# Designs tried in a protein design run: designed miniproteins, single chains, continued (2). Part 103

Each design is a single chain, and the fold is of that chain. pLDDT is the mean over its residues in the fold that is shown.

## One batch from the design tools (miniprotein)

Design m7570
Fold by ESMFold2-Fast:
Structure m7570 (fold): chain A 117 residues (1-117)
Amino acid sequence: GAKEILEETKKLLKEFKKEKDDKKKKEIAKKIIELGKEAVKKGDLETALEIAEMSLKTAEELLYEKKDIDKAIELAKVALEIAKEVLKNAEDLSTILRAIGLQLRAIGIIFDAELLK
């Protein structure tokens, strides 16, 4: 259910924050994207948006508090991919605007992170 998917996302984000191996970081990021896409396939766009928002909040912490540029970019890309998948399947204006807003936030984080390289 939605609660189990969100708890798994929270665990994966916590693991991602501590991971030092680039290959393992990409594997964790891919798992988060897969959870978001699975929620979309089941018609649960709200859960997919929440996964994207959690990923963005973690990316913001990594960039602005921890100065971990590469991890911030990776999680912003995770949120961007999930928000794009939501947008392709969204029918109501509220969900469309939320998905667009998350894409813009993700792009902003990537832009700020690239400037700090």
Scores: mean pLDDT 90

Design m7571
Fold by ESMFold2-Fast:
Structure m7571 (fold): chain A 89 residues (1-89)
Amino acid sequence: SLIEALAPDILALNPDFDLANMTLASFVQFWIDLFEGTTLYQKHKALFDRLRQNLDTITIEDIVELLRNVYHFLEPIDEVVAQGLMRSL
């Protein structure tokens, strides 16, 4: 599943994240919190601002857009770089 595929990356970035009780809203909030104040957030500000304002109405289409436009920039980045980004926040 998508959650199983992303679980190692999510836990590497935030070990305290509750994957067992994850909702679409909590998954989106995780990415917003992770990238808040970063250059990646600024590049995708319109997307992050829209998602932040609509957390209670998140759709599968919103998750696909998030993965396509944001996670794709992390996919070629190894876990060390991702952890470095987390520590810089």
Scores: mean pLDDT 62

Design m7572
Fold by ESMFold2-Fast:
Structure m7572 (fold): chain A 68 residues (1-68)
Amino acid sequence: SMEDELGRKGLEAMKTIEEDGKKGAELLRKVAEEAKRAFPVFKTLSQAGAYVISLADKKREEEEKRRA
């Protein structure tokens, strides 16, 4: 689904922030822009970004459960 793709891209961006904060932030911004275009309910990029981060957190939890 679109949410799965956004969550995976968001998680990749967040992992990139840990290695290179500037590059990771730019990737996260691009994913947030994709979410804003895909879901017209988001009025601002910040709202779309928060949604992407929530999807990325869900994907991170799924990965951690698979390791356990």
Scores: mean pLDDT 80

Design m7573
Fold by ESMFold2-Fast:
Structure m7573 (fold): chain A 70 residues (1-70)
Amino acid sequence: TRVVLAVKVKPEDIEKVKEIAEETGGRFLAYDEDRNIAYVVVPEDRAQEFIERVKKEIPDAEVRELARSG
């Protein structure tokens, strides 16, 4: 199963979000410049690790689950 997450981050933090997604077996989907939201998909078993790393490395980031697939 895969989890789609919305990550509210500044544009300068997009590359960090991409890095964390790749390191947790996921991928970057898009960035909404109007809302400052990055969309990523990660494996369900790695979603908690992704969220923990984002909060540690980008303390002001907010993460929300949008959907599950599979």
Scores: mean pLDDT 83

Design m7574
Fold by ESMFold2-Fast:
Structure m7574 (fold): chain A 99 residues (1-99)
Amino acid sequence: GADELRRRAAAVLKEAVALAVERYGTEAVDAALDAAGLEHLSGGLMIVLSPEELAKLLTAEQLLALAEQLLELGRREGDEELVRLAEEAIRLAREALAL
C-alpha cells in the first residue's frame, strides 16, 4: 500500500542522503533540504532516523521534493550512483502519491 511505498522511498532516500553527505558534505544536503522546504531537518538527522521513522515524519510529497533536489545535485556533480538512488526514490514516492 501507500505506507509501504513511502517506507521504501524513505529507505532509498536515506541511502541517497548518506552518499551525498559522504561525498559533498552536510552543507550540500542541508541546502537540498532547504530547497525542498525541509529546513527544520538536517542530513545528520536523516542518517540517524530509521526508514520507518522518516516515513512517519515526511509525506510522500516531501519525500518526492527532497529526492528531486538530490537528483539535481547528482546531475550537477556527474554522480551516476546518486542520480540512480534519487530516481528510485522519486519513482517510489510518485507511486505512493498515485494511490
Scores: mean pLDDT 86

Design m7575
Fold by ESMFold2-Fast:
Structure m7575 (fold): chain A 84 residues (1-84)
Amino acid sequence: SADIEEAIGLVETLKPVDPETAEKLEELLRELDRAIAAGDEQRAAAIANEIGVLLRKMKEKAPEEALPTIERIEELVVRALLSI
């Protein structure tokens, strides 16, 4: 999905903030893309909830300038879920 590919690219820019959380987010975004492609609505929702928890953790650590990037990732995840 183009939305998930954009989200992964944005997560890469957050590696200096929290490399471990960014790496986990990239893995979960790839899992989300697979769940959406399979039409597995229940699994996609569960993965998206985990992504939301990690994005919130990232917001707590991130400088103010990084917040629009994190909010854009949140928007892209929601848009990808609506495509199921």
Scores: mean pLDDT 88

Design m7576
Fold by ESMFold2-Fast:
Structure m7576 (fold): chain A 61 residues (1-61)
Amino acid sequence: MEELDVSKMTLEEMKAAILEAVRAGDTETAKRLAIDYVNYLLEQGKEEEALEVLRALSAAS
């Protein structure tokens, strides 16, 4: 299993990955992906994009 490098993913790719994990019933993986990417975005000063990721997770739930 290759480690998912969140820094190399686009916002759309991350939102798609979270949605697929939720659809698979793997809510724990979806939350981990969202948390990792949100932390990365916050470190980059991208608070609006971080909120968009959290909204995508919430909408998929």
Scores: mean pLDDT 75

Design m7577
Fold by ESMFold2-Fast:
Structure m7577 (fold): chain A 82 residues (1-82)
Amino acid sequence: MPSVEEVRKLAEELLKEAEEKVKAGDILGAIGIALRLIGEIIDLERELARARAAGDERRAAELEESIRILREALKKIRDLLK
């Protein structure tokens, strides 16, 4: 399971790749990156549910922050696709 730092790095790389694809006119490629981010968010939300069920408050907080970072990147990509 990725750390918050690894998730931040992933979000930055995917956002940069999406921006480059949009600038190149590769809208389908940018949509593909958005779908990948959605998949990552779903996986982390499932892990968050497990952490909460286990009472792991530290892990839950890290997962909530990671989900927020990915959702922010997804929002920026959606804004590029308007």
Scores: mean pLDDT 85

Design m7578
Fold by ESMFold2-Fast:
Structure m7578 (fold): chain A 67 residues (1-67)
Amino acid sequence: SMKKYIEMLKKEKDENESVKKTAENNLKNAKKLSTIDPEKGKKMIDEMDTLLSSSDTSIRVSEENIA
């Protein structure tokens, strides 16, 4: 049903917002790491940027389908 679909999207949005929060914290740590170990820090920054981008897209798609 449409109602169950909307509730699923809300749950997925909440889960992706949680992932985004974790990725934002990890990105801050990765930026600090890049000052000590530039190669390892850059790799982690790239990974976190990718995760943030995908989470942001998922949140946006869920919001569009809920509205």
Scores: mean pLDDT 82

Design m7579
Fold by ESMFold2-Fast:
Structure m7579 (fold): chain A 100 residues (1-100)
Amino acid sequence: IEELLEELEKLVEELAELVRNNAPYEEVLKVVQRTLEVVKQILEKAEEMSKEQLERFLKLLNRASLLLAEYYLRKGLPPSQAEKELGKLIAELEKLLKSL
């Protein structure tokens, strides 16, 4: 879990840098695809995660979603499928945290 959360943190920082630099769409897509793969791996272990780990995961998902929304808005593109998927996961995790 810790290694996956650290990898997700690095990917979110990489995404932030690409968004700041208005990077080409193809470069952003590669980072988003890697981010979703790591997110999927963390989700498979979500029931084993502590409250603190779930809160950290939720914070990272929120940041990734906001960065992706900002990038697509600047490019004049409609909201991405990745953004919709992240939004659903955020809602599910928020509900899980409230039950803890």
Scores: mean pLDDT 76

Design m7580
Fold by ESMFold2-Fast:
Structure m7580 (fold): chain A 61 residues (1-61)
Amino acid sequence: LTDLQELVRRYVRFARLHQLTPEQRDNLLAAFSRLLTPEQVAALREAWDAGLSPEEVVARL
């Protein structure tokens, strides 16, 4: 795994474990926008809404 894939996996796992609000998720995701392309950020939002596992989200990047 790349460092970015590991960070994304941790993000998805953390956000689901703590049941973050949409606003909290967006604030946390904004911190990753420095490391991710706009396309990857959009893919993360879509995968999150689709209820994919952290492993499936990472596989789509």
Scores: mean pLDDT 67

Design m7581
Fold by ESMFold2-Fast:
Structure m7581 (fold): chain A 65 residues (1-65)
Amino acid sequence: AKEYVEKLAEEYKDDPEAYTAALGILSAIEGGADPKLAAEKAIENAEKSGKEKAAELAREILEKF
C-alpha cells in the first residue's frame, strides 16, 4: 500500500492537489491507519478544501482496497 501511494505522489508531483493528498495518505498509513481509512479521510479533506483532483486520487485509492 505505501509503495503504491508513494508512486502516485511522485507521478503527480507537478500537481499540488493530488501530490498533497498522496502525502496525506502516506502520513496516515505511517501513523498506523489502514490504507482504506486513510483514503476515506483524504476524500473528506479534499472535498472540504475544494481540491477536485485530490478527491479523485483518494477515491481511486479507496476502490483498490
Scores: mean pLDDT 76

Design m7582
Fold by ESMFold2-Fast:
Structure m7582 (fold): chain A 90 residues (1-90)
Amino acid sequence: SKEIEDLIEEIRRIEEKLVSLIEPIDPELAKKLRELFEKAIEAIRNKDKDKFIEILKEMIDLIEKSNLPEEVKEIAISAVEKYKKKLEEI
């Protein structure tokens, strides 16, 4: 559906922004986040809301446990939380 494709486009856009922010600081974390974004897109294509929420929680956990500066963690977590809010509106 158009709603699913629009959501995937939004996810790709936030993936690019987060990876560009994190990769210069922690390239291994950026790589893991890219892998989780691909799993998130697969979950959306499969209409698996529970799996998508599980993946978002895993992303947040990875960011919180990282050695990123607190300001960067706040930006990254806020961006991931926007996905959850958009999914709740569908």
Scores: mean pLDDT 82

Design m7583
Fold by ESMFold2-Fast:
Structure m7583 (fold): chain A 64 residues (1-64)
Amino acid sequence: MPSLEEKAREALEGARAGVARGVAEALFVLSEAQKQGKENEPLIVELREAVEANFGKKLAAAEA
């Protein structure tokens, strides 16, 4: 079975590329990590930062 780390690594590439499927996978992995208490794992933190960099900052700039 693919580990949370393997799923996070795959989702990270998609999230960094900004593709819709990659973002959806990233959000799913982040949700699962939170449910499992693994939200502070290095790859999960990096995945969260990638999502924030591609979408969170852009949204904040648009609202400013």
Scores: mean pLDDT 68

Design m7584
Fold by ESMFold2-Fast:
Structure m7584 (fold): chain A 61 residues (1-61)
Amino acid sequence: SLEEKRQRIDELLAEFKANRSDPEKRKKIQLELAKVIAETFADIDPEYREMLERIEKKLKE
């Protein structure tokens, strides 16, 4: 739902601010934010579906 996505974005932004001195963790948080965006549009745009798959692969590394 939109409410759940808003909560997830708020949590990720808070984690990003808390990790100013950890560039590797910040990179992972940026990928998680990109994943939320890609998931939102994956059902209507195949480019976002492909982007979601690439983000998920990077997060599993």
Scores: mean pLDDT 78

Design m7585
Fold by ESMFold2-Fast:
Structure m7585 (fold): chain A 97 residues (1-97)
Amino acid sequence: STEAERRERVEEQLEKLGVPEELREKVLKAMEEGLPFEEALLRALGYSDEEVEEFRELRKLAAQGDEEAQKKYKEMVEEIIKKMKELGLDLSVFVAP
């Protein structure tokens, strides 16, 4: 798909999930800057570049079978889910590895 078609699909999905317009625009902007959807969502939720990079590395190591990384990744995912729930977001926007 083109980048325009991908953006339209993401925007439609965020709208259907009840994501506030301000947060939706932040996600789309981060994706336009080259971040994949999950990382763009973290940036929109207020996570720093360092925290997003840590999330990426933990996800990679967890996928490779690192038990310590799997535990840390699970803890980070649970914190993200809690933050999303506090903001009234549909938890179905979050994808685990």
Scores: mean pLDDT 74

Design m7586
Fold by ESMFold2-Fast:
Parts: sequence; structure tokens; C-alpha cells
Structure m7586 (fold): chain A 119 residues (1-119)
Amino acid sequence: MSAEEEAKLAEEAARKAASDDPEKAYEGAKLAYEAAKSKSPEAAALGAIGAASAAASDDPEAAYLGAKAAYEAAKSKSKEAVEGALVGGSGAAGSDDPEARELGLKAYEEAKKNLKKLE
């Protein structure tokens, strides 16, 4: 898949993750999780944005996937993706789902650590 195609899919994922429809938010969170693992800086950054939206969801499954996406983005070499992971990890840390909260805290700490290496 080209970097342009990955970025377009990641943008769609971020938009879906921000949906007020729990089913669409969950689908968006799954796509954001895949995008956050991308080696493309643009796709990883958009995946991190989708993760932040999903982490704020009232759906526990979407919040947990958002936390996972934030954790993957936290390990990225993209400064924008790592900055997005700080927001997503912080959001997930406030989740009503205990697993999303724990993973969100881990994502936030990993992003803080990685951001110092990226200057």
C-alpha cells in the first residue's frame, strides 16, 4: 500500500472514531489501531488522532482500542504520532473501562519517554 493510500485510510479512521454512533466509533478505533502501527509518519499521526477520539468514547471496546492505538503511536519515530499518543493516552487514562485506563497510562508514559528522544 502506498503512503498516500495509508494516509487516506488513516484519515477515514480518525473521522469514524469521532462518530457519535458507537458501532462506527468502534470501526474507526480498529482502523486507527492499524494506522498507528504504520511506518508512514502521516498515517501513524492520523492513527494517533483517531486513537484520541476513540479513547474519549463511551463504548468500552472503542476506548480500549483507542488506548491500544495510542500505545502503538507512542512507539513511533514520528514526532506528530508521539504527540498524538500523549493526547490519546491521557484521554484513555480517564476512561470508565479499567483496561483502557491502564493501557492509556502506559501509552502516555511511553510517549513522554519517546518524545524526549525525538527532540
Scores: mean pLDDT 74

Design m7587
Fold by ESMFold2-Fast:
Parts: structure tokens; sequence; C-alpha cells
Structure m7587 (fold): chain A 86 residues (1-86)
């Protein structure tokens, strides 16, 4: 599950970097979130919930359907991971 979450988040980051509507601050938060998740030995629900908040910021700022759909898919992947950890 960690690899799937990281892959989904990295796809959002790639699309967000191409989207001029997404702020550098939101991109920086997403990058830090990805790095933190990669550093974890075990996935933590609190960290995954914070990742969802960052993805919601991407959706709120984005005007690109590709970025929005990538972020929605990443949220779905993370929500499924949270269900498995509870």
Amino acid sequence: MKEEIVEALEKVLEEAKKDPSVSQATIDRLEKTIEYIKSLKELEVKVLEQAILVLEEVIAESTDPKTIEAAKEAIKVIEEAIKKLK
C-alpha cells in the first residue's frame, strides 16, 4: 500500500507542477508530504489524513481536469489504505 500511495501522490505532484493555478506553497507541502510518507517505516492514519488535506488544497486551486482527477484518485487510494489500517 505504501508504494501505491507514493505513486498516486507523485502523479498528482507531476500534474500540479504543470498547472499554473496550483500555488508553489501547495506544491511544496505535497512534496514534503511525499518525502515524509517515504521515510515512514509504517503508515500512520494521521499522516494519511494530512495528505488528503493537501490533495484537497490541490483540487481547490486547480483549474486543470487532469490535476483534479489525479488528486481525486490519490484521495481514493489513501482512503482505502486508512480503512485497512483501522
Scores: mean pLDDT 85

Design m7588
Fold by ESMFold2-Fast:
Structure m7588 (fold): chain A 70 residues (1-70)
Amino acid sequence: SLEELLAELRQVEKEFMEESKKIDAEYNARLAAGEDPAAVEAERQKRFIELWKKYRQKYDELRAAIAAAS
């Protein structure tokens, strides 16, 4: 149902935000520990690209399903 698809979309958005927050916390802690900022930020960017790729497919599939159910 449309209600179930919208609930799933909200859950996916929540999971994306929680994973984003964990990545930021991890890399901010590494910066605070005195690690090389250029290396840390390059790794952070790579992690966010992989996170976005993972969630982009889920978002695209859910948005298509919601549009079809609307």
Scores: mean pLDDT 87

Design m7589
Fold by ESMFold2-Fast:
Structure m7589 (fold): chain A 88 residues (1-88)
Amino acid sequence: MERQKKAREAVEKAKSLVEKYKDEIKQTIIDYLISKGVPKELAEKIADEAIEDALRFAASKLYRGEEVTPEDIFKEALKTADLLLEEL
């Protein structure tokens, strides 16, 4: 079915994009959170969760036929990290 195939392709593309930039995104978020006084262990946990949310965002955007840039992934991950930090 076209919808299932499209969803799978979107997830696979999102994973490939995030995987290419994962270490850079993770380090950027960790450094950002540490600069805000977050302990390294907690910053790493928040960064991992923010990357998962950025992956879902990228997959959703690709599923709608929209373009996803590395900059979009970085912005979404940082936005998610800020939201998670506010919940603490």
Scores: mean pLDDT 80

Design m7590
Fold by ESMFold2-Fast:
Structure m7590 (fold): chain A 64 residues (1-64)
Amino acid sequence: MSVLERISQLLHSVLPPEEAQRLFDQFREQLDTLRSSDDPQERLAAAGKLQEIGDRALEAQRRR
């Protein structure tokens, strides 16, 4: 999947491999929750975690 491949590449470019893999796994889990959950609270929590992962990646990029 092109989007997941790009996100994996981005995380591995700005973070150590272990941290990049952990965040990528969390990203996939939260994305699956957002897509499959019928609970608005679960979807809101998943969206928040996706935003936190994005913010962390951007902060790591700024530190370079």
Scores: mean pLDDT 76

Design m7591
Fold by ESMFold2-Fast:
Structure m7591 (fold): chain A 147 residues (1-147)
Amino acid sequence: VEELRKKAEEYEKKAKEYEQISNDITTLRNAADLALSNAEQRVKEGTPEEAKKALEDLREFVELLGKSALNSASIDPEIKKDVQKAFDTALELIDKALEDPENAAEYVEQARKELSTQLTNIQNKSTQKAEEYKKKADELRKEVEKL
């Protein structure tokens, strides 16, 4: 009975950890989307100096968001790899925007699209893992009630 109870508590803890990853990724995705959208407008509408500054600030901000996302995902190595890939891809596209000013807006739009898609997939995977652990905890709780 105590062994089943402890296992249920472990699954409840895992469910909360994955729910936290999902919530953190949602917050970071929204922050990244806003930053990338604002940078795209500055690149399209600003002077060359303003565009370069916007891209440099964007790169620093996206790198900080990536570090936060990696810390949140630290409990799951596969989710952590997915997060690393998503932010590495976005940063590579921002670097291309800095190297090619004529096409910079297109690279920023691509970074926004790719990062949004990849972070949405990570969020969905984290939510699914949270629900799986909740279900396992509930099943063990019901087994304890029958004993």
Scores: mean pLDDT 89

Design m7592
Fold by ESMFold2-Fast:
Structure m7592 (fold): chain A 102 residues (1-102)
Amino acid sequence: SAAAERVASARRAALETAEILKEQGFPDEVVEEIRRLAGATREEADEIIQKLKEKGYLVDYREVGPAVRAADGSLLRLVTLTLKTPDGKEIVIPAVVREPAP
């Protein structure tokens, strides 16, 4: 489905963006946290987001569009994170947060 394709594209983009963050001079710790977002549960994503916010890297966090129900019954939510680069520029990262089946 188009929604499943968007989820797959967002996960790939998040992993590709982790490499860009490394090139932009973000600490390895931040880069690894962004890689973890590609497969994170809601709880794991909330912990990663909180760490990034406390360290001053996270400017904004938004959910994008409707949630998509996966074949295993979990909900996949498309999100965007806006991070501040060390030189004061902003970079937008697409990611997917997985909520377990009820």
Scores: mean pLDDT 71

Design m7593
Fold by ESMFold2-Fast:
Structure m7593 (fold): chain A 73 residues (1-73)
Amino acid sequence: MSKEEMLERIRKAVEQKNWEEADRLTRELMETLSPEKAVQVGRLWAKLLLAGFQGNEEEVKKILEEIEEIVRK
């Protein structure tokens, strides 16, 4: 699976509030990244999950865009 396909699946899981699937896919994505990028994505992902649990959809969208930018670099 390409990184873009993984990012699309993560976006869909987040939109559906399927946090278990989104977390699983994000962990799989992180295994394909350099250690530096994996640490950055992991920190942002933890923050995104907290925002998701709080119902802060604006923050979730913002953090997801930051993760996508890091992955595409």
Scores: mean pLDDT 84

Design m7594
Fold by ESMFold2-Fast:
Structure m7594 (fold): chain A 74 residues (1-74)
Amino acid sequence: SEVEKIAEQIIELLEAIIELAKAGKLSKEQVEQTIALLDETISYLKKHYPDLDESLLKKLEELREELRRLAEEL
């Protein structure tokens, strides 16, 4: 589905953001803003696309947790 393709693109973008954060290219505030946007995105997907592949939602939640850990280190 188109929503699954968008979710996959969001995952790729988040993985790139995580690499930038690990390289010291992002501030703590920028990482926290990304987490806030990701929380809204996950909530929206769960509410409006309950049939979305569980593996995609799980991956988004795993990336959210990785960003949270990175924010604590910054």
Scores: mean pLDDT 88

Design m7595
Fold by ESMFold2-Fast:
Structure m7595 (fold): chain A 68 residues (1-68)
Amino acid sequence: SELEKLFEEIKKEIEKLKETASPEEQEVLDAALKMMEQIANDPSLTDEQKANFIRQFFNWVVKKIKEK
C-alpha cells in the first residue's frame, strides 16, 4: 500500500539519521518512529489522514534534530 511504502521510506531515513546522531537524538528518532506507528495503526483515521500526519510529524522531527 501507499502508506506501507511511505513508512518503509521513513524508516530508512531514520536509520540514516541515526548513523550520525547522538544518543539523545537517537532516543528522539526512536520515539518519533513509535508515534508514527501509532498513527499508522489508528482505526479512527483514513489512510490519507495517516499518510499526511506521518509526513508532517517526520518533517517536524527532522527540523528538531537539526535545530539542536
Scores: mean pLDDT 80

Design m7596
Fold by ESMFold2-Fast:
Parts: structure tokens; C-alpha cells; sequence
Structure m7596 (fold): chain A 99 residues (1-99)
């Protein structure tokens, strides 16, 4: 069940690499809500807890990039930063799945 969520998130993140930052952020928010609902069902499950922290951290990182882009107008730099954040998140999710 948790591995299914991880696979779904990895697929979503791969699809998001070429999307506008606002779309990536909204996708992250919606996925975080889904993971939180699964976490509420079994709060003692360490793997779902780690997944929830990873997704929440990813959402926060995207929020910071979006705020900086809106204030300073560096869309190309922000897009490259988002791609790196996505790649790092995918790597962490692949490691989590191995647990």
C-alpha cells in the first residue's frame, strides 16, 4: 500500500519536471493531503511517516522557490531549481521504497 503511493508519487514527479512551478506546487499539495490521510490511518507505520515527512518537505521547498520567483522574477532559474528538487525527491522516494 505505501509502496503503491511511492510509485504513484515518483510517476507524478517525473511528469511534473516540465510543468509550470504553480502546477508542480498544486500537485505536491494534493499528494501531501492523500499521504496525510493514509498516515492518520496508521500513525505508527514508520514508512508512511517517512513518506509524509518527505512529501511535506518537498511541498515546503516548492513554496519557497515559488515565493522567490514571484518576488525576483527569475523563472528560468526557478524552473531549474524545481527540476533539481524533483530529482532529489525521486531519489529519496526510491531509497524509501527499498525499506
Amino acid sequence: KVDELIDELIKLLEEMKNKPIEEVYEAARQFADRVEEEYKKDPKNEKIRKLYFDVASFELALAVVLVLEKKYGNKEEAQETVKRIIDDAIKRLEELKKE
Scores: mean pLDDT 83

Design m7597
Fold by ESMFold2-Fast:
Structure m7597 (fold): chain A 89 residues (1-89)
Amino acid sequence: LDKLLEELGKEQKKLAKAVDSKDIDGAKKYAGKLAKTAVELIKADPSFLDTLPEELKEKVKELIEKGDFKSAEELLEEELVKEAESQIA
């Protein structure tokens, strides 16, 4: 758990720096890594679902309960990329 939280923090910082430098490719790369780490964190401790917006929480919860971790990662990545692109544009 502590190692996943450390990785999450590092990935968040890298994503923020990519956005600040208008590095769209870097932002997409770190958004994908952040999404994967977030899904692993939720698998280890489901209470982390409560950190997500309510609408996103329900969708991610359903995917994880179905064992569809790849779709949960993709959904989170899409939301992170959308936010990053909005900040870069």
Scores: mean pLDDT 79

Design m7598
Fold by ESMFold2-Fast:
Structure m7598 (fold): chain A 97 residues (1-97)
Amino acid sequence: AEENLEKARKALEEGKFDEAIKYAEQALTSDDPELRAEAFIVLAEAYIQKGEYDKAIEYARKAMDAAGESGNRELGLRAIATVLRAIGDKIDKELGL
């Protein structure tokens, strides 16, 4: 799961969004809420980059839930920031910005 999360992050950084989604989904086989939250954040970011904002918001919300289960406050704040970014990018797209 951790190896898949590292591959997902690298793919996201390289603009390989479909590969990032694939590896992040594989990382979700983990029972660790912290790893699951990080995988959901990667999924949300990849979907933002693909312009699929509703999916991005859905995965970012799942990241918030998993971060809450982990007790990791920093991860929870990152998940909230990802939700806000997805909503902001959706609004910008609808406004033609």
Scores: mean pLDDT 86

Design m7599
Fold by ESMFold2-Fast:
Structure m7599 (fold): chain A 79 residues (1-79)
Amino acid sequence: SIEELLKELREAVRNGDVEKAEKIVKELKKEIDKISDPEELWKILMQVEALLIEAIVLKKYEVAELLQKLADYIESKLK
């Protein structure tokens, strides 16, 4: 589920585990591709942006770059 993937992504962010974050982002993109509801996509985007802020605060910049690309991907689906 997206909720489980976001939980695992948060742990990868906190640990600065770039390889794990990259794998989870790939799985999240697959799940996001199944979603057509803009409101659901917005809720996921807000959660990804919160994780991006946490990564920046923790100075996990490589993971932050992955999260920014994921956020950009979700935003592209809202247009």
Scores: mean pLDDT 88

Design m7600
Fold by ESMFold2-Fast:
Order: structure tokens, then C-alpha cells, then sequence
Structure m7600 (fold): chain A 89 residues (1-89)
């Protein structure tokens, strides 16, 4: 939990993301990837913000599911929040 919050704070500060979106991105990455580095998470966010990658490309590059990749690229806070809540049950 503490590492997720630290990563979210760094993403908010460096990329200007909302606190909620930054936290949801950090949580999604931690669910898909065991012990992701901050550099890996930053690179992921750069790809999301570029708008030049497909869900398939993001999924393959970062080894996350296509569903999570699609949700992250949509930046739909409500959909991402609902998806993560379902996975925690």
C-alpha cells in the first residue's frame, strides 16, 4: 500500500495527473506486475499520455492484461475504479 501511494504521488507531481487517477494507475500496475519499478511505471504513464499506442502495444510492452491497458488508455476514472473494486473481491 505505501509503495502504491508513493508512486501515485510521484505520478501526480511529474505528469500533472489528478490524485485519484494517479492512485488508480499505481494500483492497476501493482495488480498486474510484481514489484514494478518507479521507472517502469513512469514509462507506462508516458505511453498513456502520448496517445500513440494501442491497448495491444501497451499490454505487450508492460506485460499487463489488454483489459487493464484499454482502461488505462481511456483515462476513465469511474470504469477503472469499478474494475479494481471487482478484482479486490
Amino acid sequence: MEKIKKYAELLEKEFGLSKELALLIAEAVYLEIKEPSIEEVKLLVEHILSGKVTPEQLSKTFKISKEVASLLLSKDVEKLKKYLEELKK
Scores: mean pLDDT 78

Design m7601
Fold by ESMFold2-Fast:
Structure m7601 (fold): chain A 79 residues (1-79)
Amino acid sequence: MELLREQHRKEVARDVADALRAIGAQIDVDLMEEKGEYREEVVELAEAGARAGIRSKIPSARKVGEETLRRVEELKAKV
């Protein structure tokens, strides 16, 4: 079960990084997979960015923010 949990965590973290890159953030995907601390920092930045996006007047930014927040909450709740 721990291997499935870790793999799921990495997949959700990559989805979060992809969403962050869609809003122009620079993410080192290799470091995110190798370093748990970096992965946690990316998730924290993604959550902050998502909340900022949701408050944006730009429709695309709100959509990305809502999707990113959903992925962040999935990572926190399931892994």
Scores: mean pLDDT 64

Design m7602
Fold by ESMFold2-Fast:
Structure m7602 (fold): chain A 74 residues (1-74)
Amino acid sequence: SEERERLLEQADALIETFEKWKKTGSPEVKELAEKAIELARQFKEALESGAPTDEVRELRNQLLEAVREVLKAK
């Protein structure tokens, strides 16, 4: 679906951004960025595999929390 494609695109953009921050960030930023990247990849996989809505929602919430942690440390 169009919404799914948009979410996949957003996940890819987050991965690209955090990979860049991981190269120039502090050790804390690198650790948090790696966690966020892993969650974004899991979220992307769940979307692509057609995982249940509840599972996708839980992964999204975990990803958003990880993103907040990276932004706070940056």
Scores: mean pLDDT 83

Design m7603
Fold by ESMFold2-Fast:
Structure m7603 (fold): chain A 65 residues (1-65)
Amino acid sequence: MEKVEEIVKEELEKFKKEAEEAGWTAEAISQAYKDALERIKKKLPEEEVEYAVEKFSEEVKKYLL
């Protein structure tokens, strides 16, 4: 659980940086989101991926409204 939260936090920071560098366009946001999901899938075992993706998605929604 702790590792999942740490990875979600790290990917959220990368997402914000990538989206900001590209000027928060819809295409940039979509691409940064997809890239973050792919990195999460590679870093965690299958059974933890769903939980991490859900947590990451909830955090992203807070920034996008």
Scores: mean pLDDT 77

